# Ledger of designs, part 1: designed miniproteins, single chains, continued (6)

Every score and structure here is a prediction.

Each design is a single chain, and the fold is of that chain. pLDDT is the mean over its residues in the fold that is shown.

## One batch from the design tools (miniprotein)

Design m20002
Fold by ESMFold2-Fast:
Structure m20002 (fold): chain A 66 residues (1-66)
Amino acid sequence: MEAKRQEGIEKLIEAARAAAEGDYDKAIELAEEALRLFREAGDEELARLAEAGLAGAKAAKEAAKA
């Protein structure tokens, strides 16, 4: 349980760094991985946080290409 939460948190931090660097594709990929890990861990709070991060990364990518 804790290992999946820890991995998810690490992925979410990496996603935030990728987004800050303008690598939205990597940010989306990492946020999706974090969301999956938090869902597997049954952590609804962290899963919602990862969903918000994923939505933000997708919106930033769309804004950049439009």
Scores: mean pLDDT 81

Design m20003
Fold by ESMFold2-Fast:
Structure m20003 (fold): chain A 65 residues (1-65)
Amino acid sequence: GKENIEQAKKGAEETIKDYEDGKLDKDDLEYAIEGVEYLKSILEGDAKEAAEAALEVLKEGLKKA
Protein backbone atom coordinates (compact mmCIF):
# COMPACT_ATOMS: atom_id res chain seq x y z
CA GLY A 1 0.00 0.00 0.00
CA LYS A 2 0.94 3.70 0.13
CA GLU A 3 2.69 3.26 3.52
CA ASN A 4 5.07 0.68 1.98
CA ILE A 5 6.01 3.17 -0.77
CA GLU A 6 6.61 5.94 1.80
CA GLN A 7 8.77 3.63 3.98
CA ALA A 8 10.76 2.50 0.91
CA LYS A 9 11.38 6.14 -0.11
CA LYS A 10 12.47 7.00 3.44
CA GLY A 11 14.91 4.06 3.50
CA ALA A 12 16.35 5.21 0.16
CA GLU A 13 16.64 8.81 1.46
CA GLU A 14 18.52 7.52 4.55
CA THR A 15 20.90 5.60 2.22
CA ILE A 16 21.54 8.83 0.24
CA LYS A 17 22.16 10.71 3.51
CA ASP A 18 24.72 8.05 4.57
CA TYR A 19 26.40 8.53 1.17
CA GLU A 20 26.43 12.36 1.60
CA ASP A 21 27.84 11.93 5.15
CA GLY A 22 30.69 9.76 3.75
CA LYS A 23 29.50 6.52 5.42
CA LEU A 24 28.98 4.91 1.98
CA ASP A 25 31.00 5.37 -1.21
CA LYS A 26 29.77 5.50 -4.83
CA ASP A 27 30.34 1.74 -5.32
CA ASP A 28 28.15 1.00 -2.26
CA LEU A 29 25.38 3.20 -3.67
CA GLU A 30 25.63 1.57 -7.14
CA TYR A 31 25.48 -1.88 -5.48
CA ALA A 32 22.32 -0.85 -3.57
CA ILE A 33 20.74 0.36 -6.85
CA GLU A 34 21.54 -2.99 -8.56
CA GLY A 35 19.97 -4.87 -5.63
CA VAL A 36 16.75 -2.82 -5.81
CA GLU A 37 16.62 -3.23 -9.64
CA TYR A 38 16.88 -7.01 -9.15
CA LEU A 39 14.05 -6.98 -6.57
CA LYS A 40 11.92 -4.87 -8.95
CA SER A 41 12.46 -7.54 -11.68
CA ILE A 42 11.08 -10.39 -9.46
CA LEU A 43 8.41 -8.58 -7.38
CA GLU A 44 4.81 -7.79 -8.37
CA GLY A 45 2.05 -5.40 -7.22
CA ASP A 46 2.56 -3.12 -4.19
CA ALA A 47 6.05 -4.55 -3.45
CA LYS A 48 7.21 -3.75 -7.02
CA GLU A 49 5.81 -0.20 -6.76
CA ALA A 50 7.68 0.29 -3.45
CA ALA A 51 10.93 -0.97 -5.06
CA GLU A 52 10.38 1.39 -8.05
CA ALA A 53 9.87 4.35 -5.66
CA ALA A 54 13.08 3.52 -3.72
CA LEU A 55 14.99 3.11 -7.01
CA GLU A 56 13.95 6.60 -8.20
CA VAL A 57 15.25 8.19 -4.95
CA LEU A 58 18.54 6.26 -5.11
CA LYS A 59 19.15 7.13 -8.80
CA GLU A 60 18.43 10.84 -8.20
CA GLY A 61 20.85 10.86 -5.23
CA LEU A 62 23.58 9.24 -7.34
CA LYS A 63 23.10 11.87 -10.13
CA LYS A 64 23.67 14.71 -7.61
CA ALA A 65 26.94 13.14 -6.41
Scores: mean pLDDT 80

Design m20004
Fold by ESMFold2-Fast:
Structure m20004 (fold): chain A 59 residues (1-59)
Amino acid sequence: GAALLAAEHDVGREVVELARRLLEERPDWSTEEIARELAREMGISVRTARGVVEAVRLA
C-alpha cells in the first residue's frame, strides 16, 4: 500500500525487504522486537524501524 511505498522511499528497499523477512522467520515476535532487530542490522533508529515494520504489517 501507500505506507509501504513511502517506507521504501524513506529508508530504502533493502530495509523493507529485511523487515518482511524477519516477520516471516519470526511470526511470534512483537513489532517492537522486530523493530529492534531491524534497527541493529540496518543501522537505523528503532523509531524508524518500528514505522517500517508497521507499514509492512499493514500492506
Scores: mean pLDDT 80

Design m20005
Fold by ESMFold2-Fast:
Structure m20005 (fold): chain A 94 residues (1-94)
Amino acid sequence: MAKEYEKKAEEALKKGDYDTAFYYAKKAIEKLIEEGKYEEALKLAEKMAEALEDKEPYHASVLYGAAGYAYEKLGDEEKAKEYTKKAMELREKA
């Protein structure tokens, strides 16, 4: 369930286990997208990407990409483009 994955992601983040935090965040976001819950997927993707941005820029780039996709599904093309560019910039740092 998406909420269980979100909880595991937050617990891993608090422990400094960034790989596990990313893994469960990605699972939760994928589940929310499958269920059409784009606003919830967006909020989780933004929250986890910001938390991982300095420590794990590659993982953050993937999550910002997911946020961009959610913005596209919600009809916000400008935010979708902004987040896609941010994802690309973070990948260059990795």
Scores: mean pLDDT 85

Design m20007
Fold by ESMFold2-Fast:
Structure m20007 (fold): chain A 62 residues (1-62)
Amino acid sequence: GEEELVAEIERLWRELEAKLKATLSPEEFERRSREIERQVAGLVARGAYEEAIAFLREQLKL
């Protein structure tokens, strides 16, 4: 259900945030995290939870 999808989005975001903090400068991290947060927020606002999950998984591969 929605709760499980939201929990997966939060889990993937925490994983991605940790990876970005480890690999990017503080300035690059701020810019990238803001862009990703905006994209995920837009998808979630439309109820596109699976698309948000797929987007975050793709970001983790980069």
Scores: mean pLDDT 87

Design m20008
Fold by ESMFold2-Fast:
Structure m20008 (fold): chain A 82 residues (1-82)
Amino acid sequence: AVEEALRLIEEAIELAREQGDDETKRLVEQSLELAKEAAESKDPLEREINLGMIRIIAGVLKVAGHDEVAELLLEAVELLEK
């Protein structure tokens, strides 16, 4: 589950890179770090905060028209919540 979630975020980074959008790539790279912190955290509150931040990033990217990148991030969050 964790490895699959991280793979999805890495796919989102590659997609953002292919689109030439450095700002989207940076936000997705931040999401990768948040996902790693959530996976390593023993505190349920810290995990939920980190996952919530990824959901916020995905929401911003959807509003900006980066729907495919946002969907990959949301799928990764669902895998980490299980």
Scores: mean pLDDT 82

Design m20009
Fold by ESMFold2-Fast:
Structure m20009 (fold): chain A 62 residues (1-62)
Amino acid sequence: IDEAEVLEALGRMAATLGDVKATRRMAEELARLGRRDALREIAELARERGHEEVAAVVEEIL
């Protein structure tokens, strides 16, 4: 199991739930691992779900 894949899955779940704090934690770890594509996908998912604050946090970390 790839650590980045687990973090991406958790980040997607947090983003769909609108959990700003959990999404920030997952995004910070993904940024450390250089997973910019995953961060862009999570930000877009948050926006599609209407969680603008979550999307903004992920974009700031990206």
Scores: mean pLDDT 82

Design m20010
Fold by ESMFold2-Fast:
Structure m20010 (fold): chain A 100 residues (1-100)
Amino acid sequence: SMEELLDKFSEALSKNYHKLTDEEKKLVGAAVYVLLQDKGATPEDVAEMLGVSKEDVEEALQAIKAGGEARERLRNVFKKLGLSDEEAEKLADYIVEKAK
C-alpha cells in the first residue's frame, strides 16, 4: 500500500515536477529528503537531484517539522502533481510523521 503510493508519487513527480512553482519545488525537495534520509541521502543530494538549493530544502524541512499549515501545503502540492485527495492526504501525513 505505502510502497505503491511511493511508486505513484515518483511517477507523478517525474511527469509533473515542471508544473510546480519555485516555492512548491522547495517543499517537494524537503518531502523527498524525508523519504530518502534513512537510505543515506543528504539535503545536498536531494537539492542537486531536484534543481533547488540545499538551503531551500533545509528551510522547507523546518516548516514541515513545525507542523501547522505545512501538512495542508504538502497535500495541495501532491494533488497538483496528480495524486488523488486520499493519496495526497496519506502521503502528507506519512511525511510529517517521518520528519518529526
Scores: mean pLDDT 86

Design m20011
Fold by ESMFold2-Fast:
Structure m20011 (fold): chain A 67 residues (1-67)
Amino acid sequence: AHFNLGLAYQALGRLDEAAEAYRKAIELDPSFVEAYDSLGKLLAVQGRLDEAAEVGRRLKELHPELA
């Protein structure tokens, strides 16, 4: 699964590949809350704050209770 691939890349410090894998997981399942959360945190760590904020906004839109 793309989400598991993203987790593996993140554990290896391959942050760009991890972000791409999380984006693919979201493309396949736009309601996949865990993929948005993982992607947003990863983008924030990379200093990609505008992208992280947009991902967080989308997560809040889909699941206000989890954002």
Scores: mean pLDDT 78

Design m20012
Fold by ESMFold2-Fast:
Structure m20012 (fold): chain A 78 residues (1-78)
Amino acid sequence: ELKERIDEVVEYAKTLPEYQSLPEELQKKFEEVLREIVREGPEVPVEKIKEYLEKNTPLEIIERYEKDKEAFIQELLE
């Protein structure tokens, strides 16, 4: 289940133009961040994460998550 949720979010992110335009190292970093978000936020629906990915760039997501992980998860629950 957790692996399936992680894979769904990561595969969705890979379809986004903003992800496709990233250097490989940032793509890997973004995938790590997404895996951690899904793992640490089990109450956050996959649909909410996908909506957030559509509204924010990968770099913005990485920066916000690394700045305050707990606040980021709480923002997704709103």
Scores: mean pLDDT 81

Design m20013
Fold by ESMFold2-Fast:
Structure m20013 (fold): chain A 63 residues (1-63)
Amino acid sequence: GGIEASIAGVLRGIGLLTDVALGLPVSDEEIAAAREAAERGTDPALRERGLALIDEAEAARPA
């Protein structure tokens, strides 16, 4: 069901934030792919949370 996609979006966001915290490179393509996947979530609250975590990961990337 669509709730699994919503949960996957949150987990992807956490994964990207973890990679940034570890100093691993996170590409624009990885952010875009994660965002596209999170948008497929059918649970509005989890979808919004997943997208927010992905946005945090993008903002946290080093200059």
Scores: mean pLDDT 80

Design m20014
Fold by ESMFold2-Fast:
Structure m20014 (fold): chain A 86 residues (1-86)
Amino acid sequence: MTVVLVAEGLDDEQKAQIESLGRALAAAGYDVELTVEGDKVTLTVRNANVGATLALLGIATELSLRGFEVKSEVKGDTITITVKPK
């Protein structure tokens, strides 16, 4: 499956956390695309297994505890996790 994390309203620490996860997944052999645009980060992981999916959900959960709103949408074999300021 493909998992996409779209997070916006991020500070430098939060961006670095998502970038670090993206690099770790790429090093593990996943097809990873990472885009940083100001305070917005998009992390796309293709051929994601359960572990990679749970890692992205874990980041989204942590951001939710830091005052972000998290929404998940499933279309076909793609899961999109959207994280925005409340």
Scores: mean pLDDT 84

Design m20015
Fold by ESMFold2-Fast:
Structure m20015 (fold): chain A 59 residues (1-59)
Amino acid sequence: GLRETINRLIAVKLRLIGLEFDLELAERRGDRDTAARLRREIERLQREIQQLDQQLSQL
């Protein structure tokens, strides 16, 4: 239902913030392999957020 979708959206957004922080640390250290993996995971979560936002926008 809508409540579950909203709760999932909040959880995914919080996880995204943590991953973006980890990415910045990896980039500062020049860890390209870790940075590439984190970017892929961030892109996956961003797509999930887009889908959840679209679900919430449908009447």
Scores: mean pLDDT 85

Design m20016
Fold by ESMFold2-Fast:
Structure m20016 (fold): chain A 96 residues (1-96)
Amino acid sequence: MSEEELELESAASLALMGLSVLLRDPRLSEEVKEKLREAKELIVEAIEAVERGDLERARELLEEAARKLEETAETVSGEQKELLESLARRLRELAE
């Protein structure tokens, strides 16, 4: 496994853990949770792309996931917004 593949997979896995915490938060609306599930699906597809050696596709999927998380962050406040913005930033840094 290349260093780039390991970095992308690690970032994607951390983002999935963060999203799992948010999806269990009873304070979030179903509309917000639907958007988070869409972002989760993109991150899962990115991990599958890394496993196939398609780093270019993985980066595209992570960028799209980051955009969805940023859009969702605009609809929430407080710690939930900060968590979503943090996750989006990490995904963008590795997607370039």
Scores: mean pLDDT 80

Design m20017
Fold by ESMFold2-Fast:
Structure m20017 (fold): chain A 70 residues (1-70)
Amino acid sequence: MEQLIKDLELLIESLRKARERATPEQQAVIDEAISRVEELLKKAKENPSVDIYREALRAVAEGVERLRAL
């Protein structure tokens, strides 16, 4: 439970660091991913579930696919 929260917080920090080195188009995609992960982190703190974890993984996968399309 606490590990999932820590993993999501580390992911947000990694995305913020990636944003500092990204192009404007990549920054837009990263900002969207950060917002989605922050929303999921809030939900995970209130009511952790496997569905929230799956949704987080899906959000990251969609972000990566959009970055690859740029």
Scores: mean pLDDT 73

Design m20019
Fold by ESMFold2-Fast:
Structure m20019 (fold): chain A 93 residues (1-93)
Amino acid sequence: GPAAEAAARAAERAAEAARAGDALRAALEAGVAAVAAATAAAVAETEEARELARRAAEYAGEAARAAEAGDTERAAEEAERAAREARRAAEAE
């Protein structure tokens, strides 16, 4: 659904920002991804989509924390995990 797709796009932008060394942008985009993924979990029609969206939200939260700490390498890894799980959540609906 739209929320899971929005989470995937925000997580992809967070990963791109982190790979570029832009910790502030990575943190902001990861925060957007976490909110979108949490929304996707709340509106999910299947348990599979809900579980995938919850994982996406957790990884996006980890990406935001890593970026806030200045760990752009970890922020990129966690944001890439968030994007993957968010895409799977969108496909599971």
Scores: mean pLDDT 90

Design m20020
Fold by ESMFold2-Fast:
Structure m20020 (fold): chain A 72 residues (1-72)
Amino acid sequence: SEAERAALAAQLAAELAALEAARPALYASLSPAERAGVDAALAAARAALRRLEAGTPVEEALRALQEGILAG
């Protein structure tokens, strides 16, 4: 439903904001390759959020997110 998609988008946005706030501390302990992996995962999650906000079905957005993470 629209309400379910909106709720998931709001949750994903909140999770992304929390991860972004934690990123400097996380990066201090990571190698360059590990940081690149985190950046790729965050980019995939942001793309999934944009898809949800654009009205993409939850199942399709989650599949695209999973594929994006696996490709990074």
Scores: mean pLDDT 80

Design m20021
Fold by ESMFold2-Fast:
Structure m20021 (fold): chain A 86 residues (1-86)
Amino acid sequence: VEEKLKSGDPEEVLEAALEKIREEVGDFTPENLAKPEVRKKVLEIFKQALEALEKADPRTRVTALFALSVAIAAMDLGEPLESLLR
């Protein structure tokens, strides 16, 4: 998982980020995702994934960022994530 987060492959980076989130925070339940500590962990992992994706070509990066945005929305983190980023 950590190895994939350092890879230049956007698909591997995205998969590793999502897997690491599950590993760190457990299930994607509303109760679990409502915890501030859990949301901070998710944010940190997403930032690591975004940083790795900066190495990818623009087209592939856009596709991976779109997939990541869908994952954030599915976890109901959109608005809280913006608040955490200030």
Scores: mean pLDDT 62

Design m20022
Fold by ESMFold2-Fast:
Structure m20022 (fold): chain A 71 residues (1-71)
Amino acid sequence: SGLAEANERGDLALPAVRAAKRVMDETSREIEEMRKKGVPEEEIRKKEEEGVQRASEEGRRAYQEVLEERK
């Protein structure tokens, strides 16, 4: 099942998943605040794309650190 396979990969990539989730949760909060203030949809879309990009970068860095720590 997808959950069990994600759990096995998650044991190695859990810090990366946590780092990415942190950035995504923060970005989601910022987007929600922007929507409450009536920010244009194109600005919200740009913020969303920036958040996804940042989450990917943070996840990659955390994964690389885990690989170094496992030595």
Scores: mean pLDDT 73

Design m20023
Fold by ESMFold2-Fast:
Structure m20023 (fold): chain A 102 residues (1-102)
Amino acid sequence: MSAELAERARAELRAAFEKPFEEALAVAERVVREMAAAAGIELSEEELRAAALAALALIAKERGLISEEELEELERIAENTPEEEQVAAVSEKIREILERIF
């Protein structure tokens, strides 16, 4: 992944926070799809959605919009959930946090 592509992706994700949540999620899914394609990574629709939610959560964390308590809860879910259920459980919690922020 080029540094220029990564910086462009971050800029688009930051701008998405000025939109309603569902529109921001659509922008994040497009950005993640473009970045995955550039890296030669094939994602399922479920993996794409999980990555899009994680990308928005990363920007929200960088902007100070996620509390340390919410970060600790995400970490606890990841540590206490079986590997086969981790993506779904973490993505659901990230979605709840983002719906609060938007």
Scores: mean pLDDT 78

Design m20024
Fold by ESMFold2-Fast:
Structure m20024 (fold): chain A 57 residues (1-57)
Amino acid sequence: MPRHVHTFEVEAADEEAALEQGRELARAAGWDLAETEIEVERIGPGRYRVTLTRPNP
């Protein structure tokens, strides 16, 4: 199934803040949040990898 995957590294105080930044990035890009899967992975102190997955347009 074709899909778009976008990965960002963000600085955040915790996982909740990193998730919120991911949602803001998706919203700013005009992506449909209902169709976007957001994954957050801690990669260091105050650093998180946010992965956004959505269907191919």
Scores: mean pLDDT 75

Design m20025
Fold by ESMFold2-Fast:
Structure m20025 (fold): chain A 82 residues (1-82)
Amino acid sequence: SDLEKAEEYEKLGEEYLKQRNYLKAGQYYSAAGEYFHKAGDLDKAIEMYENAAEAYRQAGDELGAKSAEEMKKIVEEEKKAA
């Protein structure tokens, strides 16, 4: 299910963050955000995109960070409209 995939990617993001593999942490947190959004868990999606943006900044991937921040804003606006 989308929720199970989201939870798996969140755990992978946390594990890569612990390993200081910030690029992979950002990628997995971003994937978790996408699947939490698909599952309708908007709060978790926002949290995961924020974690992705921070991880991408630690990796020096400013384009990845901006992309994650943009996805976060989209989900935040969707939540406000609900």
Scores: mean pLDDT 90

Design m20026
Fold by ESMFold2-Fast:
Structure m20026 (fold): chain A 68 residues (1-68)
Amino acid sequence: SLELERRILELLAREGPRSAAEIAEALGVSQSTVSRALRRLAEGGLLERRDGRYSLTPLGRAALAARE
């Protein structure tokens, strides 16, 4: 869902790096649903994973700012 992907980007922009479990809890969705969205966002270069946490790339910040 594009809506879920955007909510993930907005959360990470606001709160900084988070694990899949932390994102799932914050957004009220299952960890499996979040993990699939995180994979798509990372494959698109919008997120990167460090120490088990996901954070926005410069491309991810630009995509969020463009509101697309």
Scores: mean pLDDT 84

Design m20027
Fold by ESMFold2-Fast:
Structure m20027 (fold): chain A 73 residues (1-73)
Amino acid sequence: MSKEELEAEILTALGLMYISLGDKFASKGDNEAAIELYKKAVKLFEEALALVPENEVAREKLEEAKAKIEELE
């Protein structure tokens, strides 16, 4: 695994953690906190895709996070 691939995997994993946290805040009605967490996830997935553009998980989860933000706004 290259350094770029490893960094992209770490960024993707962090993004997934932020989505999970955002989902928890959204489930309790804290939409403002959920939106901020999803925005952090978006940034992390965009950084992962800048390193490894073919990262399917990062691309899929980026679109999912964006959709969740639109749903709560």
Scores: mean pLDDT 86

Design m20028
Fold by ESMFold2-Fast:
Structure m20028 (fold): chain A 70 residues (1-70)
Amino acid sequence: MTLKEEAEFEIKRIEEAVELLKKQGVPKEEIRKQVEEAKEIFLKWMKEKNAPKELIEEFEKRVKEILEKA
């Protein structure tokens, strides 16, 4: 799996987790905290794998869009 495919998979995982937490009635603040934690862990992994800056920026942008919709 490429770094780009791993990032796409992580985005889908975060989106699915957000939808599940919303269905369970979890507060928006708690959902945001969980998403931010997942984002930080994955960003650290991407940086350790020497992911291109463009891929890191795209990942951060997409996570921000998920949080804005949450």
Scores: mean pLDDT 83

Design m20029
Fold by ESMFold2-Fast:
Structure m20029 (fold): chain A 55 residues (1-55)
Amino acid sequence: KEKEEIKKKAEELLKSPDPRIQATAGNALVALDEGNFEGAKRLTDEGIELKKEVE
């Protein structure tokens, strides 16, 4: 379930027009695929913070 939530958030961030947010989301998905859930969550949270800053 936690894995699903991180994946959904990362996929939403990938839809952002900001290339930095897209790169962070892509890295989060790679970390998820490698089983690094802590890294994936951290990267996803970082992407969310970046999105808040560009607003």
Scores: mean pLDDT 79

Design m20030
Fold by ESMFold2-Fast:
Structure m20030 (fold): chain A 73 residues (1-73)
Amino acid sequence: SREEVEELAKKTLEKAEELLEEAKKLEESDPRRARQLRIFAEASVGLFRMMESIAGPLSEELRKRMEEIEKEL
């Protein structure tokens, strides 16, 4: 259902945000790990875009959240 897709999309973006925050914390001490985490965050954004292509445009709140993550990548 639409609601299930939006819930999954929200969790996907939450994961991307967690990965990005962890990457920021590791930039100085472990730059290789930080880079890996940013790649995983980018993959999560890709998954969000795939969900939109299948289900149609998701909520404006989720799209803005995705755009904020993308700016940090």
Scores: mean pLDDT 86

Design m20031
Fold by ESMFold2-Fast:
Order: C-alpha cells, then sequence, then structure tokens
Structure m20031 (fold): chain A 58 residues (1-58)
C-alpha cells in the first residue's frame, strides 16, 4: 500500500535525523497500514523499527 510505504519512509527519515519519537510514530502508522493491507511480514518489519526507535528515544 502506498500509504504504508510513505509512512515507513517518513519513519526512516526521522530516524536518520535522530528524531526518534517522530520515527516511532511513523513506523507505528506504517505497521497499522500494513496490517490493514494484510502484509504481515511488512507489518512486523515496521513494528521492529518502531521498537528500535522507541528504545533510542529513551
Amino acid sequence: MENAEKNLKKGDEYFKEGKYFQATYYYGQAMRDYIDAGDLEKAQEAANKAKEAFLKAQ
């Protein structure tokens, strides 16, 4: 889904900038979009990235 890929890219951009809270948000949106699309592999990838971003935000 275009929206899921866009949100994943936004998460990657914020992660690169060190904006880990924003990265976590967009990775979370991507995960939700992939779940809605039935792409469970991509949803898991987004979930793992959200977890990494969240841990770095601490």
Scores: mean pLDDT 85

Design m20032
Fold by ESMFold2-Fast:
Structure m20032 (fold): chain A 84 residues (1-84)
Amino acid sequence: SKEEEARKLAKEFVDILKAEGVNLSPEETKKIQEDIVKGVKEGKGAETLSRIATRIVIEHGPFSPEAQKKLRELAKKAEEIAKE
């Protein structure tokens, strides 16, 4: 289902942030996941991921090349979900 795929994608995004050393509170984690799920369901998943990632880079510093690659793959997955 689109909802299940959106939630899985949101979790993968948060896991990438945590692996990069971004310390997120439970409330911040929930808000990011909710924003991504909403964005994916509205066909704006890639845009939402890009917006959140840009904000995190400004606040916490740049992502590693490996994290950037994973984020690009996640954006493609969000676009695929939107086409369903």
Scores: mean pLDDT 84

Design m20033
Fold by ESMFold2-Fast:
Structure m20033 (fold): chain A 78 residues (1-78)
Amino acid sequence: SEAEEYAEKGREALRAGDYDTAIEYYKKALELDPNYEEAWEGVERLLLQLGRLDLGAQIPPPPHDVEKILAVLDELRA
C-alpha cells in the first residue's frame, strides 16, 4: 500500500539521519492509514532519536488519533 511505502521511506530517512524527510513520510503514511502499526513504530523511534519523549506523552492511547500525531510531528519540525 502507499502507507507501507511511505512508512518504509520514513524508516530509511530516519536511518540516514534525515529527520525532516522522515517526519514528512511518516505524516503521509498516517494520513493514508492511521492504523498502520509500522508507521506508529516509526514515529516512536523518531521521537526517541530526537530525544523528544515529552512529545510522546502527548500521543493518546489507542485507538490512535491521527490529528494528535500529526500535531506532534508538526511540533518536531518547529
Scores: mean pLDDT 73

Design m20034
Fold by ESMFold2-Fast:
Structure m20034 (fold): chain A 63 residues (1-63)
Amino acid sequence: MEKLRLEMEAGVYEIAAAVYKLTGDYKKAAEYYRKAADLYRKAGRDDEAERLRALADEYAKKA
């Protein structure tokens, strides 16, 4: 199913964002959280997309 593929891709970007957050690269963390949010929105997971956009905005402020 296409939705599952998009969710799996979003998960990969979410993991990458978490790694960048842990290493203090907040700019890249924000970029990858935004990519994950876009993919979750395409998958119809609006709640996950909104959560990750909020994280992206938070880490963008720290960059």
Scores: mean pLDDT 83

Design m20035
Fold by ESMFold2-Fast:
Structure m20035 (fold): chain A 117 residues (1-117)
Amino acid sequence: SATREAYLAAMREAFGAEHLAEAYSEAGALTIALSSAGEEVARALAEHLAKFGRERLLAVDERAAAVVDETRPLGRAEAEALAEKLRELGLDAAAEAVRASAATSGVAGALLAEPAA
């Protein structure tokens, strides 16, 4: 798909040749997360963020940049707006985690946490 190819190209540029195999695998997971719905998809995105670090994703996806904004804590209204965007991507579990954590722990912390059993 065009989306997958675009992400693979962006990941290659962001991660560099030394990380191509890793970027390829993670880009595949990210593409599935962005194009599918459900809580398992949100977990895959959280695992991707934990593995590659937030800075790399900021360069390749404006939506991921919004999810992993480290420059400042999110206020309640901003967390709610981000949760809405995540739901549009089918990331319902991530959306709820963002809303629950709000400004106190930050968005990145919420997404990187393992979902409770």
Scores: mean pLDDT 42

Design m20036
Fold by ESMFold2-Fast:
Structure m20036 (fold): chain A 66 residues (1-66)
Amino acid sequence: MSEEERKKLLKVLEKVLRERGFSEELIEEHIKKIEEANPKTVDEFLKIVEELFGEEVAEKVRKKLE
């Protein structure tokens, strides 16, 4: 996964979290945690999302990538 792809995934995640009613402060904090974890593949990224926000959020992010 490239750094540009990772930034795109983070933007998709931010949108999904806003649609789910998460606050901007919580979104920023958790995005920072994902960036610190430095996922190298889309699957690793989605696994971290699932651990932090649950399966439904991870599935929504995955579907928006299609």
Scores: mean pLDDT 80

Design m20037
Fold by ESMFold2-Fast:
Structure m20037 (fold): chain A 57 residues (1-57)
Amino acid sequence: MEEGERLFREGIRLLEEGRLEEGRALMDKGIALLSTESPVIGRAAEAEKRRALERYA
């Protein structure tokens, strides 16, 4: 798994566990890496982050 995807998925897991601050930080790091590779993938990850925060935060 690519590093950006890995960090993003770990961030979501932390949100699911109620570790909101750590989850957000890892998701942001993952999005930054994904956006460097592809702006389209970065935007998709940002949308997923918003949905996850609405659900878990």
Scores: mean pLDDT 79

Design m20038
Fold by ESMFold2-Fast:
Structure m20038 (fold): chain A 65 residues (1-65)
Amino acid sequence: MEEKLLALAEKILAEHPEIPKEILEEAERLLKEVLAKNELTPEQEELARKVLLAELILKEEARKA
């Protein structure tokens, strides 16, 4: 399941090479909240960052539709 989420997140990020600064800042804010509540390995932190970025990109696209 996590492996599929990572693959989907990487595909979304590859389709959106220029990410708005506001999306990057929101993803970092959310990641800090996740890290405050959970002890993640470096690999889990990178996965979480990619998934959060992909989710925020999809939300922005849905909002503009």
Scores: mean pLDDT 76

